# Designs tried in a protein design run: designed miniproteins, single chains, continued (3). Part 100

Each design is a single chain, and the fold is of that chain. pLDDT is the mean over its residues in the fold that is shown.

## One batch from the design tools (miniprotein)

Design m11487
Fold by ESMFold2-Fast:
Structure m11487 (fold): chain A 84 residues (1-84)
Amino acid sequence: PDAAIDERLARLGLSRADLTPAQLAALRRRVLQQRLVTLEVARSIELSALDIFEKQGDAKGAAETRQRIEEIDREIERVKRELA
């Protein structure tokens, strides 16, 4: 999240030195929460794609989609640990 925080601040003409420690912590938490929502939406989309590929008998599409879901699940767990 450090790079995302720095990019967001730079767009506003700000740096970390312009924020209190409490403001910086709140911004970091918000970035992580937004990332979690994005990952959960992506997971839902991939689950819908998996259902379609399975119904069509597309074994390759289904296997690739399952792999993407596993990658998303690992990232969700990582973000949840950072928010804990």
Scores: mean pLDDT 85

Design m11488
Fold by ESMFold2-Fast:
Structure m11488 (fold): chain A 100 residues (1-100)
Amino acid sequence: SEELVKKIVELIEEIKKLVEEKEKDKKLREEFIIMLDLIEKGTRELAKLGAPNSVLESIYKKLLEIKELVKNKDFKSAKKRLEELLENLSKEIDKLLKEK
């Protein structure tokens, strides 16, 4: 769904703003922004490859959890969940590329 991709991209931008406002470590901020940019790129690629809405909805839910962790300044847990999400995105993209 184009609408679901738009919601994911908007949520990523909200998380970026929260990281810039709440995280004081410049290096960690830069790492978060890079990971979030990679998640956006991966989400757009999954949509182009025709990923099921259930996969995109899973990404959205995981990003909502990451947003709450960032709001609570739990950057260690947020980073771990971003890394897990990036690994899952890579696996889903690889799966779809092998099916086409």
Scores: mean pLDDT 86

Design m11489
Fold by ESMFold2-Fast:
Structure m11489 (fold): chain A 120 residues (1-120)
Amino acid sequence: SAQEEIDEGVARLEESLEKKVKEFREKGVSEELIKEFEKAAKEYIEYARKLAELSTQDQSNPKVQEEFEKAKEKALEAEKKMLLILLRIASELGDEERVKLLVERLRELGVPEEEIKKAV
């Protein structure tokens, strides 16, 4: 079912988050920065779940359309926040290749250069 696929997808995202948090701790990333990352990632996962669930509902319903657009905007905001935190982590770790990739993704998402500069 669509709900089972959504639940499985969310479980995979949550497992990936736990693995990434463990990796950052092992690499010596500050607990404060890890906590910020975990919070932003959880917010992103929540809105990703909501978008997936709304996509299974009647798309001709104006209320569903309105909730979908709001969730889409919130998911994008959460993704930008998460990526900016990941950029700060990559910068602290001296991972120049990952810094380059994250800067490119943030530019593609329309994040202003001034916000990107603050993260490095």
Scores: mean pLDDT 88

Design m11490
Fold by ESMFold2-Fast:
Structure m11490 (fold): chain A 69 residues (1-69)
Amino acid sequence: MPSPRQQLQSFIQSMRQMSQTMPPDYRQQIQQIIDQAQSQMSSSTSDQQVNDVMGRMMSSWGKIMQQYS
């Protein structure tokens, strides 16, 4: 089974790919979210902490998408 860290890493890769179809200012905001998530994942010691990082990343992404729409 994929670990929570592998799931978060896959999500980050998908977000990075999707950001390439967006305007540069939105791409920069998404890249900042990805960078923060990767840093927090590196310092996370439990599956719950990794899931919390993913939840925050998804929330931030949703806010950007709401502004883009």
Scores: mean pLDDT 77

Design m11491
Fold by ESMFold2-Fast:
Structure m11491 (fold): chain A 91 residues (1-91)
Amino acid sequence: MTLTVTTLPSGTVQFVGRNEQPVETTLVAASVDTGEVYPRVVKGVGEDAILTASVTTPEPERFVAAMVGVDPETGKIVASELAKTGTASPP
């Protein structure tokens, strides 16, 4: 599973995940600055399922996100690596 986090010029943070496993995957995002957890997005079951979510805040915030799935055969949790908003180097 892969997960990409991008901060758009509008201040909206976009999360794009790809599920390459035949396991239903949920995208979870949380603000590092406020501690708020944003709604999970479930896009379905199957290989190459794309999950998208976006969060817009009044002030720019840092986010962390992960894709989480449960293997229906074993009941084990399958998770992506934790992704976070990059600190843009000041130009």
Scores: mean pLDDT 67

Design m11492
Fold by ESMFold2-Fast:
Structure m11492 (fold): chain A 80 residues (1-80)
Amino acid sequence: SAEDLEALKEDLEKLREELKNAKTEEEKEIVLKQLESLAKYVKKHGTEEQKKLVIEELKRIAEEFPEFKEEIEKLIEYLK
């Protein structure tokens, strides 16, 4: 539903903010693991619309955080 897509987008925006505010390598790894868990959940249980939304938001996160581009691109490839 549109409400489920909005909730998913809000979850991704929250993770993006957590990654931006992460100061230590450990904090960054925790956020990356949460992104991986979300991607795996959506791959198994999500709709085509939810997978597409996650791919689009992950592409934006990869542009904002080039240091994590390779890890995020692996998640994008997994979702395709």
Scores: mean pLDDT 85

Design m11493
Fold by ESMFold2-Fast:
Structure m11493 (fold): chain A 85 residues (1-85)
Amino acid sequence: ASLAELRTEAELLARGLGFLDPETRERFRRAVEQLLALDPEAARRILEAGLAHFEAHRDERPDVPEEWIEAGVALARELLARARE
């Protein structure tokens, strides 16, 4: 996939941050890990935007298990720490 395609996938998945099921969360992790290797600044911006979007929309999905929210946010914070190295 092109860098542009990878970035688009990461941006789309980041919009669902905190609400992703385990399989989709793994896809998000893989997309962002690839982006970290190719363009860490883009990965940082996408993760920061995704976390901000999640906080603005946190209460819109009461059907989502809290464990999925915690795992997704924790993953995003770990990836963001790596992007800031």
Scores: mean pLDDT 84

Design m11494
Fold by ESMFold2-Fast:
Structure m11494 (fold): chain A 65 residues (1-65)
Amino acid sequence: SELEKKLAIHNAVVNGEPLSKVVPLENPVEFESGAVASEELFNLHGRRDPISGTKLKGPGKEEKI
């Protein structure tokens, strides 16, 4: 399932494991599923999020001018 794949990628990033071990993009067959997985892979590869919760920056009270 895509949700399981997303969670696995998230855990791999948190644990510092190689994403290729969790999501082998060796031969992506389905374009739609591959596009979603690829997007999540790229986002999680760049951004880490701990299980307990991460400090997210965005428009709101946390952002100071």
Scores: mean pLDDT 49

Design m11495
Fold by ESMFold2-Fast:
Structure m11495 (fold): chain A 113 residues (1-113)
Amino acid sequence: MDAEKAVKAAEEISDELGLEEDVKKAAVNLARYAATQPNGVEDLVELAREGFFPAGVALIALAKAGHPRAVELAETAEENFRRNAEALRDSDPEVAEIAERGAELAEEVKRRA
């Protein structure tokens, strides 16, 4: 996997979703980690399944960058975003709306993969 392509995708997705700088930095770092480390993709999938929002962003970045498992990674990201939207709807509706847009983006990337 081209690490710079994955990082660029994570930056673009974070900017499109209007993410705070710390969340964007986490997503970019996770995308680089997953692209460069032998177990990086599996570690990232596990973090996303645990509900870590930046991991969902990093997964969709890898899918958009042309990872062979693009459909699976985008599906995992979509589930992560939908879980975050539901969990935050009452306590932080603005963040829940960002998560809903993330899920829509993941679905679009999955359809184009």
Scores: mean pLDDT 86

Design m11496
Fold by ESMFold2-Fast:
Structure m11496 (fold): chain A 69 residues (1-69)
Amino acid sequence: MVDALAKASQASIDTVKSLLDAGASPEEAIKKGRDAARQTLLDAGVPQDDADSIADSIARSAVQGLLDS
């Protein structure tokens, strides 16, 4: 679980950075970052319901951390 969360957080951060660097909005970055985190969690065997909730939290934290850390 902890390793899966770390990987999902990194995937979300990488996705958010890439999109913001390309000129995407923070809202678009959150959406794509959430999708990346969700997929990483599912690939690690996290249940779908948990993956959805955790991915949303991770993506929001990633965008906030990059914009106002």
Scores: mean pLDDT 79

Design m11497
Fold by ESMFold2-Fast:
Structure m11497 (fold): chain A 65 residues (1-65)
Amino acid sequence: RVDPLTLTPEELLEAFRAVGEELGSEEVIEAVELGAELLLNQDWDSLEELAKQNRERAEQIKRLR
């Protein structure tokens, strides 16, 4: 099993903001920040619901292709 994340939520959010800035997408940063917070709290039920919502959004983007 993977060990729990050792980064604080703030440190993890900073790392993900750096990645989002390289990609140039604020929406990616926000989605990653929410997912990171749920993962650090080990809130699996909310994480599953977020994954479902993200899948629906990905399908909407796919329709625009």
Scores: mean pLDDT 60

Design m11498
Fold by ESMFold2-Fast:
Order: structure tokens, then C-alpha cells, then sequence
Structure m11498 (fold): chain A 94 residues (1-94)
């Protein structure tokens, strides 16, 4: 299955942002994160996915989880300089 989540974060341009995706239930296949214009900023695979990108602006960031092997719930966290700047929970149905 796959699911999309949207996080709005107020980021300074040039900030390093870390994306972490962790299952609270189920198994993570792969993920991709992209800006509001559809440019891919990060991707990952496995039980916990992670990626890093440099913020170009404040705004809305859309993530898509794909390839999840089972139904589950996934926590998505955006951090900059160790501070949480955005969070979402995404549920993948069977």
C-alpha cells in the first residue's frame, strides 16, 4: 500500500532539515519527500526511513510512503538543528 502526508513547517532558507519516518505499527517499504512544486528532497527505505535536505523556503512539504508491505501507522518527523519543526501521522490501509 501507499499513503501521503502533508507537513507545514516554517523553515529558514538554507536550513538543513532531517526527515525521519518510523512505524508505530506495520512495516515501512519506501518513502519520498518533496516540496510544494514536486521536487524530491529526500527518500529512504527500511524499518526506519531517513533523509536530509536543505530548505529553500518556508511552506508545505508533502511526503509519500510507498511499498509498505503491511497495513500500518507511521510517524513522520521533520527536524532542523535538533528542533522538531513538523510532524504528521500517516496510515496505510491493507
Amino acid sequence: GSASGTITADLKPGSKVTVVVSPTSGSLGSFSWYDENGNQLASGTGETGSGTFTATKSGTYTGRLSGATAAGTFRILLTSDGVVVGEATVTVSP
Scores: mean pLDDT 70

Design m11499
Fold by ESMFold2-Fast:
Structure m11499 (fold): chain A 82 residues (1-82)
Amino acid sequence: KRSEELVERGKEAAEKGDTEGLAEILFEAAKLGELEALKEIVRFAVEKGQLEGIEKGVEKIAEAGLGEEAKYMVDELFKLLN
């Protein structure tokens, strides 16, 4: 499934420290409306300390006008960092 593929690719990018790859995968998931995939990738990336990829992903998503998806990611990140 696309959602499962996005999650696995996102986790791989986070594990390898591929900041740009992680941001691109998050942006792809947001464009597809795959909110559960976004949540799972964000949680894994936080566990790996890969915050830059999440930040770049949020920036790309917000600039593209996907405000709901960007807010969803920021809300999830806020919960994980508290």
Scores: mean pLDDT 83

Design m11500
Fold by ESMFold2-Fast:
Parts: structure tokens; C-alpha cells; sequence
Structure m11500 (fold): chain A 73 residues (1-73)
């Protein structure tokens, strides 16, 4: 399950929401980090504001780097 969670987080880092969700649905429970990254990716996909609970500097920094990687592609 740890390897599966790591794979889901790696998919999220690649901005692959569908891949991350496919892997995450195989987990019996989600970590807080996985929940936060999936919610942040959903906000990006639908151009929606990030939920207040996720408006942290750490999530913002991760999201900015992920967006920069996607834009460079």
C-alpha cells in the first residue's frame, strides 16, 4: 500500500489527476498529503479556487512547481 500511495503521489506531481485517482481508489484509506494533492489537482483541472484548508504555503509552492513543469512541456 505504501508503494501504491507513492505511485499516486508521483502521478499527482505529474499533474495526472486521472492516473492519481485510479491508483488512490485502490488504497483502503488516503493520507492527508494524498487528499490535499488530489484536491489541488481538481482545482487546477476545473480552474476553481483552492479550498481554504489547502491555502497553505506548502501546497501553494508544490502547485506552482507542478504548474511550471506542465507549462514547460
Amino acid sequence: SEALEAAALAAADALDLDGALRLATRLPQWSEELRHRLAALEAVRYDAPLPPSLQTPEVAAWLAEARARAAAR
Scores: mean pLDDT 75

Design m11501
Fold by ESMFold2-Fast:
Structure m11501 (fold): chain A 89 residues (1-89)
Amino acid sequence: MELEEVRRLLEEQLDIAAAKNGAPPEEVERARALIDGLIEEAIKKGLSYEELREALELQRKIANKAMTEEDLERIKRLEKLAEEIEKKE
């Protein structure tokens, strides 16, 4: 459940960031597919902190172009979730 929620939030942030910086739909689709793949594998294996961190890195890469502080706060919350999961190891 938690990873599915993280995936939804990541996709949501990606869409917002792409809309703000005018990213072409094809690039957004590629990024979304990558996020989906990473989260899907994390779910199948159990928690994968590295893959979750990579998904957040992808979000940050797009977000830094034209994101508001609110959007950046949402990304920081996702990063905190990944960090808390990693610390449980």
Scores: mean pLDDT 60

Design m11502
Fold by ESMFold2-Fast:
Structure m11502 (fold): chain A 80 residues (1-80)
Amino acid sequence: SLANAYNERGNLRFKLGQYEEAIEDYSEAIKIYEKLLEEHPAEAALIRHRLAASYHNRGNAREALGQYEEAIEDYQKALE
Protein backbone atom coordinates (compact mmCIF):
# COMPACT_ATOMS: atom_id res chain seq x y z
CA SER A 1 0.00 0.00 0.00
CA LEU A 2 1.00 3.66 -0.35
CA ALA A 3 1.08 4.11 3.45
CA ASN A 4 3.31 1.05 3.87
CA ALA A 5 5.66 2.34 1.15
CA TYR A 6 6.03 5.68 3.00
CA ASN A 7 6.74 3.86 6.26
CA GLU A 8 9.34 1.57 4.61
CA ARG A 9 11.08 4.51 2.86
CA GLY A 10 11.09 6.36 6.22
CA ASN A 11 12.77 3.33 7.85
CA LEU A 12 15.53 3.35 5.22
CA ARG A 13 16.00 7.12 5.57
CA PHE A 14 16.25 6.67 9.36
CA LYS A 15 19.00 4.05 8.86
CA LEU A 16 20.84 6.57 6.64
CA GLY A 17 20.62 9.23 9.39
CA GLN A 18 18.14 11.31 7.35
CA TYR A 19 15.89 11.89 10.36
CA GLU A 20 13.97 14.94 9.06
CA GLU A 21 13.10 13.13 5.80
CA ALA A 22 12.18 9.99 7.79
CA ILE A 23 9.77 12.07 9.95
CA GLU A 24 8.14 13.42 6.75
CA ASP A 25 7.63 9.88 5.39
CA TYR A 26 6.28 8.54 8.73
CA SER A 27 3.92 11.56 8.95
CA GLU A 28 2.49 10.77 5.48
CA ALA A 29 2.04 7.09 6.46
CA ILE A 30 0.26 8.15 9.70
CA LYS A 31 -2.11 10.47 7.76
CA ILE A 32 -3.07 7.68 5.36
CA TYR A 33 -3.51 5.04 8.10
CA GLU A 34 -5.63 7.38 10.28
CA LYS A 35 -7.90 8.15 7.30
CA LEU A 36 -8.21 4.43 6.47
CA LEU A 37 -9.02 3.61 10.11
CA GLU A 38 -11.72 6.34 10.18
CA GLU A 39 -13.26 5.24 6.85
CA HIS A 40 -12.93 1.44 7.39
CA PRO A 41 -13.13 0.71 11.16
CA ALA A 42 -14.29 -2.90 10.54
CA GLU A 43 -10.87 -3.71 8.96
CA ALA A 44 -8.94 -2.01 11.78
CA ALA A 45 -6.58 -4.66 13.23
CA LEU A 46 -3.73 -4.51 10.67
CA ILE A 47 -4.21 -0.75 10.15
CA ARG A 48 -3.92 -0.11 13.93
CA HIS A 49 -0.77 -2.28 14.09
CA ARG A 50 0.89 -0.39 11.21
CA LEU A 51 -0.26 2.99 12.55
CA ALA A 52 1.30 2.17 15.96
CA ALA A 53 4.57 1.14 14.24
CA SER A 54 4.62 4.42 12.24
CA TYR A 55 4.08 6.49 15.41
CA HIS A 56 6.83 4.54 17.22
CA ASN A 57 9.25 5.02 14.31
CA ARG A 58 8.48 8.75 14.03
CA GLY A 59 9.07 9.02 17.81
CA ASN A 60 12.51 7.41 17.36
CA ALA A 61 13.40 9.88 14.58
CA ARG A 62 12.16 12.85 16.65
CA GLU A 63 14.18 11.62 19.65
CA ALA A 64 17.29 11.42 17.40
CA LEU A 65 16.73 15.13 16.52
CA GLY A 66 16.27 16.14 20.21
CA GLN A 67 12.51 16.70 19.77
CA TYR A 68 11.76 14.93 23.05
CA GLU A 69 8.26 16.33 23.78
CA GLU A 70 7.06 15.41 20.26
CA ALA A 71 8.72 11.97 20.57
CA ILE A 72 6.82 11.32 23.85
CA GLU A 73 3.54 12.23 22.10
CA ASP A 74 4.31 9.76 19.28
CA TYR A 75 5.24 6.99 21.75
CA GLN A 76 1.98 7.60 23.65
CA LYS A 77 0.02 7.28 20.36
CA ALA A 78 1.88 4.02 19.59
CA LEU A 79 0.63 2.59 22.93
CA GLU A 80 -3.05 3.05 21.88
Scores: mean pLDDT 89

Design m11503
Fold by ESMFold2-Fast:
Structure m11503 (fold): chain A 94 residues (1-94)
Amino acid sequence: LVEKVFDEDVEVRIEAVKEAATHPDRQKALEALIAGAKDPNRKVQEAVIDAAAEHPDPEVGLEAARAVLKNSTDRELGIKAVAAAIRVVGDQIE
């Protein structure tokens, strides 16, 4: 999983991020999502935001969304990352 996030193929990296959304190992999921958040490709960063919102562990989702906010200069991605973080926190309290 983590090694696939560094693949030369953008589609392989997107699939690795999507797999991270359902991965039961918190450490492996977080490593893959943070690596995707640092990816120069906008679609990979967008996949991290989607995966963050879908991950069953709210701490993993929140850390992933935060990583996108730190590494992206794209305002639209920033808005999506904030929305995902709010959704993750909302799911945690209700």
Scores: mean pLDDT 73

Design m11504
Fold by ESMFold2-Fast:
Structure m11504 (fold): chain A 97 residues (1-97)
Amino acid sequence: KKLEELLAEVEKLVAEKREEVDKRLPELEKLPKEEQKKILREEFEELAKEFAKLAYKYLDEEEIEELIERIREELPSLSPEAQEAAEILLKALEEEK
């Protein structure tokens, strides 16, 4: 299994999503705060789902379980914002099973 290939694909995915969000920022800034938060959360949920698909493509079941445990282990030490992001990622990994 190829963790290095997974990391490279994740880096590409994150860069592409950042570019898409940056292109939309002028339009997003015109929207109410509640709508901006909803759109950004939806973008991150999509990113997490794509990451989960890549993880299941490149990692076996044991490696996925290790990844989930690692994220859970880090969760209490993260900021509230990072905890929310980590929980979205965990949900995406669990749902992709």
Scores: mean pLDDT 76

Design m11505
Fold by ESMFold2-Fast:
Structure m11505 (fold): chain A 61 residues (1-61)
Amino acid sequence: KVEIDHSKLSEEQKKELEELEREGLRRMAEAWAAGASDDEIAAIAQETRERIVEFYLKVKE
């Protein structure tokens, strides 16, 4: 599946997903505060999305 329903995740998996999302937002905020370009912030967002996809694939395993 390309999409995941959060209600299907265990409590531990939900917490891990929340942590990944929080870390991505923090990294983007830090980059913005440091004067990073839109491209650099977009790259951080893309990396965060890839981490979430990797989490999803691990959950399926």
Scores: mean pLDDT 75

Design m11506
Fold by ESMFold2-Fast:
Formats: C-alpha cells, sequence, structure tokens
Structure m11506 (fold): chain A 63 residues (1-63)
C-alpha cells in the first residue's frame, strides 16, 4: 500500500488513556513528560521519539 490507514498516534493514546482512567496529569507523571506535552500528542500536534513511544506503549499496556 502507498499509504497506511488507521488511527493517529494521538487517537490511540487518548483512547488507551481513557480506557485506563488516566488523566492528562497522571499520564504525564507515568511518562515523565509535561502535561502540556501530553495534551499536544493527544491532539496530534506533537510527535514522539522512538524512545518516548516505547515508554508510552509500555505504560498504556500496548504492544
Amino acid sequence: MARLEGPSLGEVIREAAEKKGLTDEQLAKELGISVEYVRAIKADTRGLTGEELRRLMKVLGLE
């Protein structure tokens, strides 16, 4: 395929955080980043580095 179709990183993070009942503040603490950064990635305004993404996947229980 020339392009993959699926949920954005921000959508995946937002949904997983909601399912686990995590607030933006709690998610920021778990990831070791700022609340502002959490809001930006959930809004698809900011991306994550590969290292940050791996940590996020572990925190949210995603593989």
Scores: mean pLDDT 71

Design m11507
Fold by ESMFold2-Fast:
Structure m11507 (fold): chain A 72 residues (1-72)
Amino acid sequence: MKPKATYTARVSAPERPLTPEELAAVQRRIEHANRMAQAALDAMKEAEKQGKSFGEIAVAMRDAVDAVRAAL
């Protein structure tokens, strides 16, 4: 029989499974975070295409995230 490995590497350890409602709420929060991350990446690419400095790229990324957050 194969020996069972120790599970000490598991860092996500809710002792109970999430309810469907709790899981849906977590997924919605992840979707909002992904939308903000995508806006930041798009702003970074656009600013790089314009040859902007690192500081200007950072400002453009923050402005894009703030605009998406205001729309949520």
Scores: mean pLDDT 72

Design m11508
Fold by ESMFold2-Fast:
Structure m11508 (fold): chain A 89 residues (1-89)
Amino acid sequence: STQVSLSFRETSPGERTAVINLRNLPPEMSQVRVTLRSGGEVRTETFPLKDPGDHSVEVRVPPGDVTVTGAALTASGQVVAFASKRFSS
């Protein structure tokens, strides 16, 4: 089964990265969508997938309280798997 998980890394104060780990992606997966929600603001980044299997994508997370959601999607935009994690300041 397709799985999505999230880990958090901080390199220096205010320089934070969310790592979206994807496992066992079938060939019909075409993209990873990462959504960052901070207060009333929402940012979305989309990453194309070239090959099936295991992948990781990294996104920079702003300082403060942020909810990060990573989702694996088909070419039609169907969400197959997702994970969400809140990162506190």
Scores: mean pLDDT 80

Design m11509
Fold by ESMFold2-Fast:
Structure m11509 (fold): chain A 136 residues (1-136)
Amino acid sequence: SFEQIKQEIKEELEKLKKKALENKNSKDPTVEYELMLEIQQTIEYILHLLVQAYLDGVPLEEILKLAAEAGKEIGEVARILGISPEMLKHLIDVSFKRYAADLAEIARRRGLDVEELLEVAKKATEVITKEALKTL
């Protein structure tokens, strides 16, 4: 259900924020690399959940509202870690690119409209980017 998707996104972002707070003062480059990777993976998974909500018949307007809320939390994580606007945009862009490749393949295998689902993912990514950078 859409409520389950909202809850899952909330839990993933709360987990990410907790890990960022616990590691905000770390000077270990391995810890920083793992945090950047986890931000990318979290954004990819959120995009998947938003596209799943669209496939479940949730209106695009409601999906984009949830994307905006997720973007604000991603911006807070970036602020905690001292991530630059350029790096945050790069992380979001890489997450979208990776997810878009997987989504296109999944859509082809399932006989779904590839272009329609990529457009949904793109619009969600644009909203996430705007709200994350605004919050940063």
Scores: mean pLDDT 91

Design m11510
Fold by ESMFold2-Fast:
Structure m11510 (fold): chain A 78 residues (1-78)
Amino acid sequence: MKEIEEAILKEYEEKGMKAEVLAAVRVTVDGVEVVAVLLRVEKNGVTSYVVEVRNADGSEPTNEQYMAAVDALSASLE
């Protein structure tokens, strides 16, 4: 999990953005671990909030994997 969070943060840092993890969840969908991360991103004094979804195995998330991870993240914030 931390490895995926670190990879996402590095991607934003490479784009010249400051990013911070506010929340993260992990779900298993069809045997694949899916991670959803809520980020606070700052660039040139503009703050935005972004959700990133990654499969732990490095594959691209399917729609079902994406939605399950986002639903779990939303539930964790309630």
Scores: mean pLDDT 81

Design m11511
Fold by ESMFold2-Fast:
Structure m11511 (fold): chain A 84 residues (1-84)
Amino acid sequence: NAKELVDKADPAKVTAANLLAMQGRAKEAYDLLVESLKEAGLPEEEAINAAKQYVADLVREARERGIATPEGVKLYDELNPEAA
């Protein structure tokens, strides 16, 4: 699960990424998570896949709370074209 991999990252950076995603800033959340996961020692491919899935889940929660931005929604669709 992507969450299990993200739990290996710096908790402060994961918290910041969560806040960004809940604000609809999905790309910034994704970029921060990829960087944090790579710093935690994950290969780039695994870091990208874990960050993509984790941010997708956060954007879904932001949509449910009515706070997702059009830019965040578009990035979600780009990262998960099969779900769009």
Scores: mean pLDDT 71

Design m11512
Fold by ESMFold2-Fast:
Structure m11512 (fold): chain A 68 residues (1-68)
Amino acid sequence: SSELEKLKEEIKKIVEEDAKKNGPVPSKEAIDRILTLVQEAYLAGKITEEEVQEIGREVKKHIEEIKK
């Protein structure tokens, strides 16, 4: 869905901006912001439980790419 894609892009942007400031390991501030965005989207019915899992996989992959 368009909501899923927007959320994935926002999260990737948060990870990339955090990496520029704090290095490739996500800061607590970045993690808290990501969790808040995902939780708010899920509670608002914008994404499904399956899409929450998809976001988790994509974020992990992106973090591993930054660590290389």
Scores: mean pLDDT 79

Design m11513
Fold by ESMFold2-Fast:
Structure m11513 (fold): chain A 68 residues (1-68)
Amino acid sequence: MEMSVEEIVRKQINEFLEKNPDATQDQVSAVNQAAADAAQKGREQGLSPEETEKLVKEAIDETWKKLK
């Protein structure tokens, strides 16, 4: 089954929320934006779904580290 970039972002954000249920709305918003930006870059560069998922995960992790 084809996994869209939107589904990849949703899956990764759901996993983030499960790990960080106490994250603030601002923190969740920042992580969501980073995930969306990474997915868009993957799409523009013609990356595979698997490569796009890696970019999204890395963007979420880096943004979360900067948020504390």
Scores: mean pLDDT 80

Design m11514
Fold by ESMFold2-Fast:
Structure m11514 (fold): chain A 81 residues (1-81)
Amino acid sequence: SELQELLKKANELFEELLELLENIETEEDYKKAKEKLEELKKVLDEIRKLKGTKNTDEEIEKVDKLLTEVLEEHMKEKIEK
C-alpha cells in the first residue's frame, strides 16, 4: 500500500532525525538535521493527501507543528553551546 510505504518512510526519517539531533555539534550538523526535517515534512504532507480529513490527518498536523517548533528550539540550543 502506498500509505504503508509512506508511513514506513516517515518512521525511518524520524529515527534518522533523532540520531542527527543527538550528534549536533556544529552548524553543518544543524543544517543536516534541518534538511532531514524538511524531508520528513514532505512525507507527512503526502500521507495527509492520501488520508484526507480523517483522524490520521489531524494527528499528522500536530506532529508536523511539534517537529517544527520543538526541534527548531532544540537545534538552536545545541548550536548555542
Scores: mean pLDDT 67

Design m11515
Fold by ESMFold2-Fast:
Structure m11515 (fold): chain A 61 residues (1-61)
Amino acid sequence: GAEALAKATAIAQAIADTAEALLGQPATAEVKVEGDTVTITVTIGDDTFVFKSTVEQVLAG
């Protein structure tokens, strides 16, 4: 639910911030929760990276 979305968003922002710092490119992050699946999309400049996890893994980590 909301906890998984909030935690996944924090993780996605950390990934985007790290990538921006290392590459000097604008980075943004998007999170989608569908059932038990969490999808984190990070866009760095013109590149897009997609990570998939579960609600359980996000809440545990």
Scores: mean pLDDT 79

Design m11516
Fold by ESMFold2-Fast:
Structure m11516 (fold): chain A 98 residues (1-98)
Amino acid sequence: KNKPIIIIFPKEGKVEEGEEFEIIAKAIGKGKIKKLIAKAKDLETGEEKKEESKEGENEAKIILKPKKGKHKILVEGEAETENGEKEKNKQEIEIEVK
């Protein structure tokens, strides 16, 4: 069982209005990660952002600039290894913007 593990962080955060909030998805496995896609959906606004890992990296970064208030962000990661193994993970992140 050589499927990659996808870690999405942070699990929660607090920022001030006008600040960027960074979400990172990282794929960890014994083999090389060929591709990692991260998608974030703001459940309050319906806005979606999607990023892919850079060449030679097993990490994808999504930058959000949320408006003041409480936001629930559904983050989905999908990783594929060099040998074609795929894994998905979902995490809900709470962001408080003051």
Scores: mean pLDDT 82

Design m11517
Fold by ESMFold2-Fast:
Structure m11517 (fold): chain A 79 residues (1-79)
Amino acid sequence: QAQQLQQQAQQLQQEADQLIQQSTNPEAVALAQRARLLAQQAYTYAQAGDLDHAQNLIDAAQQEIEKAKKVEEQYKKQQ
């Protein structure tokens, strides 16, 4: 499970980096940057064996990624 959480955290970091690179909305970029930080912390906790904390951070990172995607979509619709 620790290895699986580490892989999930790395995947979320990659997704956040993609959003940072591709997003034109500053709010979406900020949310993606927060998701990247949360995913990095999740990796560290998973590596230390704190699986519950790692899972909570993964969940938080996923929520921030979803918020970033919605903000970017809303921005494109409003223009």
Scores: mean pLDDT 83

Design m11518
Fold by ESMFold2-Fast:
Structure m11518 (fold): chain A 99 residues (1-99)
Amino acid sequence: MLEEPSEEVKELIERVFEATRRLVQAIDDGNVEEAKRASEELAKALEELRKIDPVYGDIATALALISLAVTLLDAKRNPEKAKYIPVIKEAGERIEKAA
């Protein structure tokens, strides 16, 4: 499988996961500003990761997009959260462009 990543790559992977978690939590809390900030931080972390290791960058991007897809599905099922669909889509587009 994958070789053991360097400490620098591990730090960036943790940063990607933390930013993804913050993004999902911000959407659940209805905090649009925090969701935007978390999505920008996530995109930056993915850009940095891809510059160092494109393979881990691809894996991290796929995991972030899966997390957003689950969040989008929840927003589509929950009318209270439907207003956040645009910010979820914008976050996904930003992540795909960073990939």
Scores: mean pLDDT 79

Design m11519
Fold by ESMFold2-Fast:
Structure m11519 (fold): chain A 82 residues (1-82)
Amino acid sequence: SEEEEIKKKAAEEAIKDLRDFYETVAPRLSPEAAAELKRIVDETEKKVNEAIEKGKSFDELVKIIADGWKKIHDVVAAELAA
């Protein structure tokens, strides 16, 4: 359906944005912060893919992506405060 195509495309673009952000900032972070950021990106991608496989709503996909960004923000904020 058009809805499923839109969900898949939106998910792919959102995960790409998370990955691109990681690639941009990781060289500037401590090894520990960079590893944690990679873990968050990988786990968010896994959760998004599982949600798509299970036929979850667009709202649930948005929530998973938003939770991933919040965790990324927390890691970067902690690193900059140290």
Scores: mean pLDDT 86

Design m11520
Fold by ESMFold2-Fast:
Structure m11520 (fold): chain A 61 residues (1-61)
Amino acid sequence: MKEFEEKLKADIKELEEQVQRLRDSLKANLTPEEYEKAMRELDEQFSRAKKILTEAYEKEK
């Protein structure tokens, strides 16, 4: 599917809504310091995962 990336963008947009819910949950269970650290780690992990996915799709071609 050549519009594959467009569908990925839609999924990412839905993930943004899920992140909103996770914030409430994490904030209730973590201290502000732990929450800040967890969010930074999540952002780094997400960036890394995105890079891996991009490489995988390039290789599949």
Scores: mean pLDDT 69

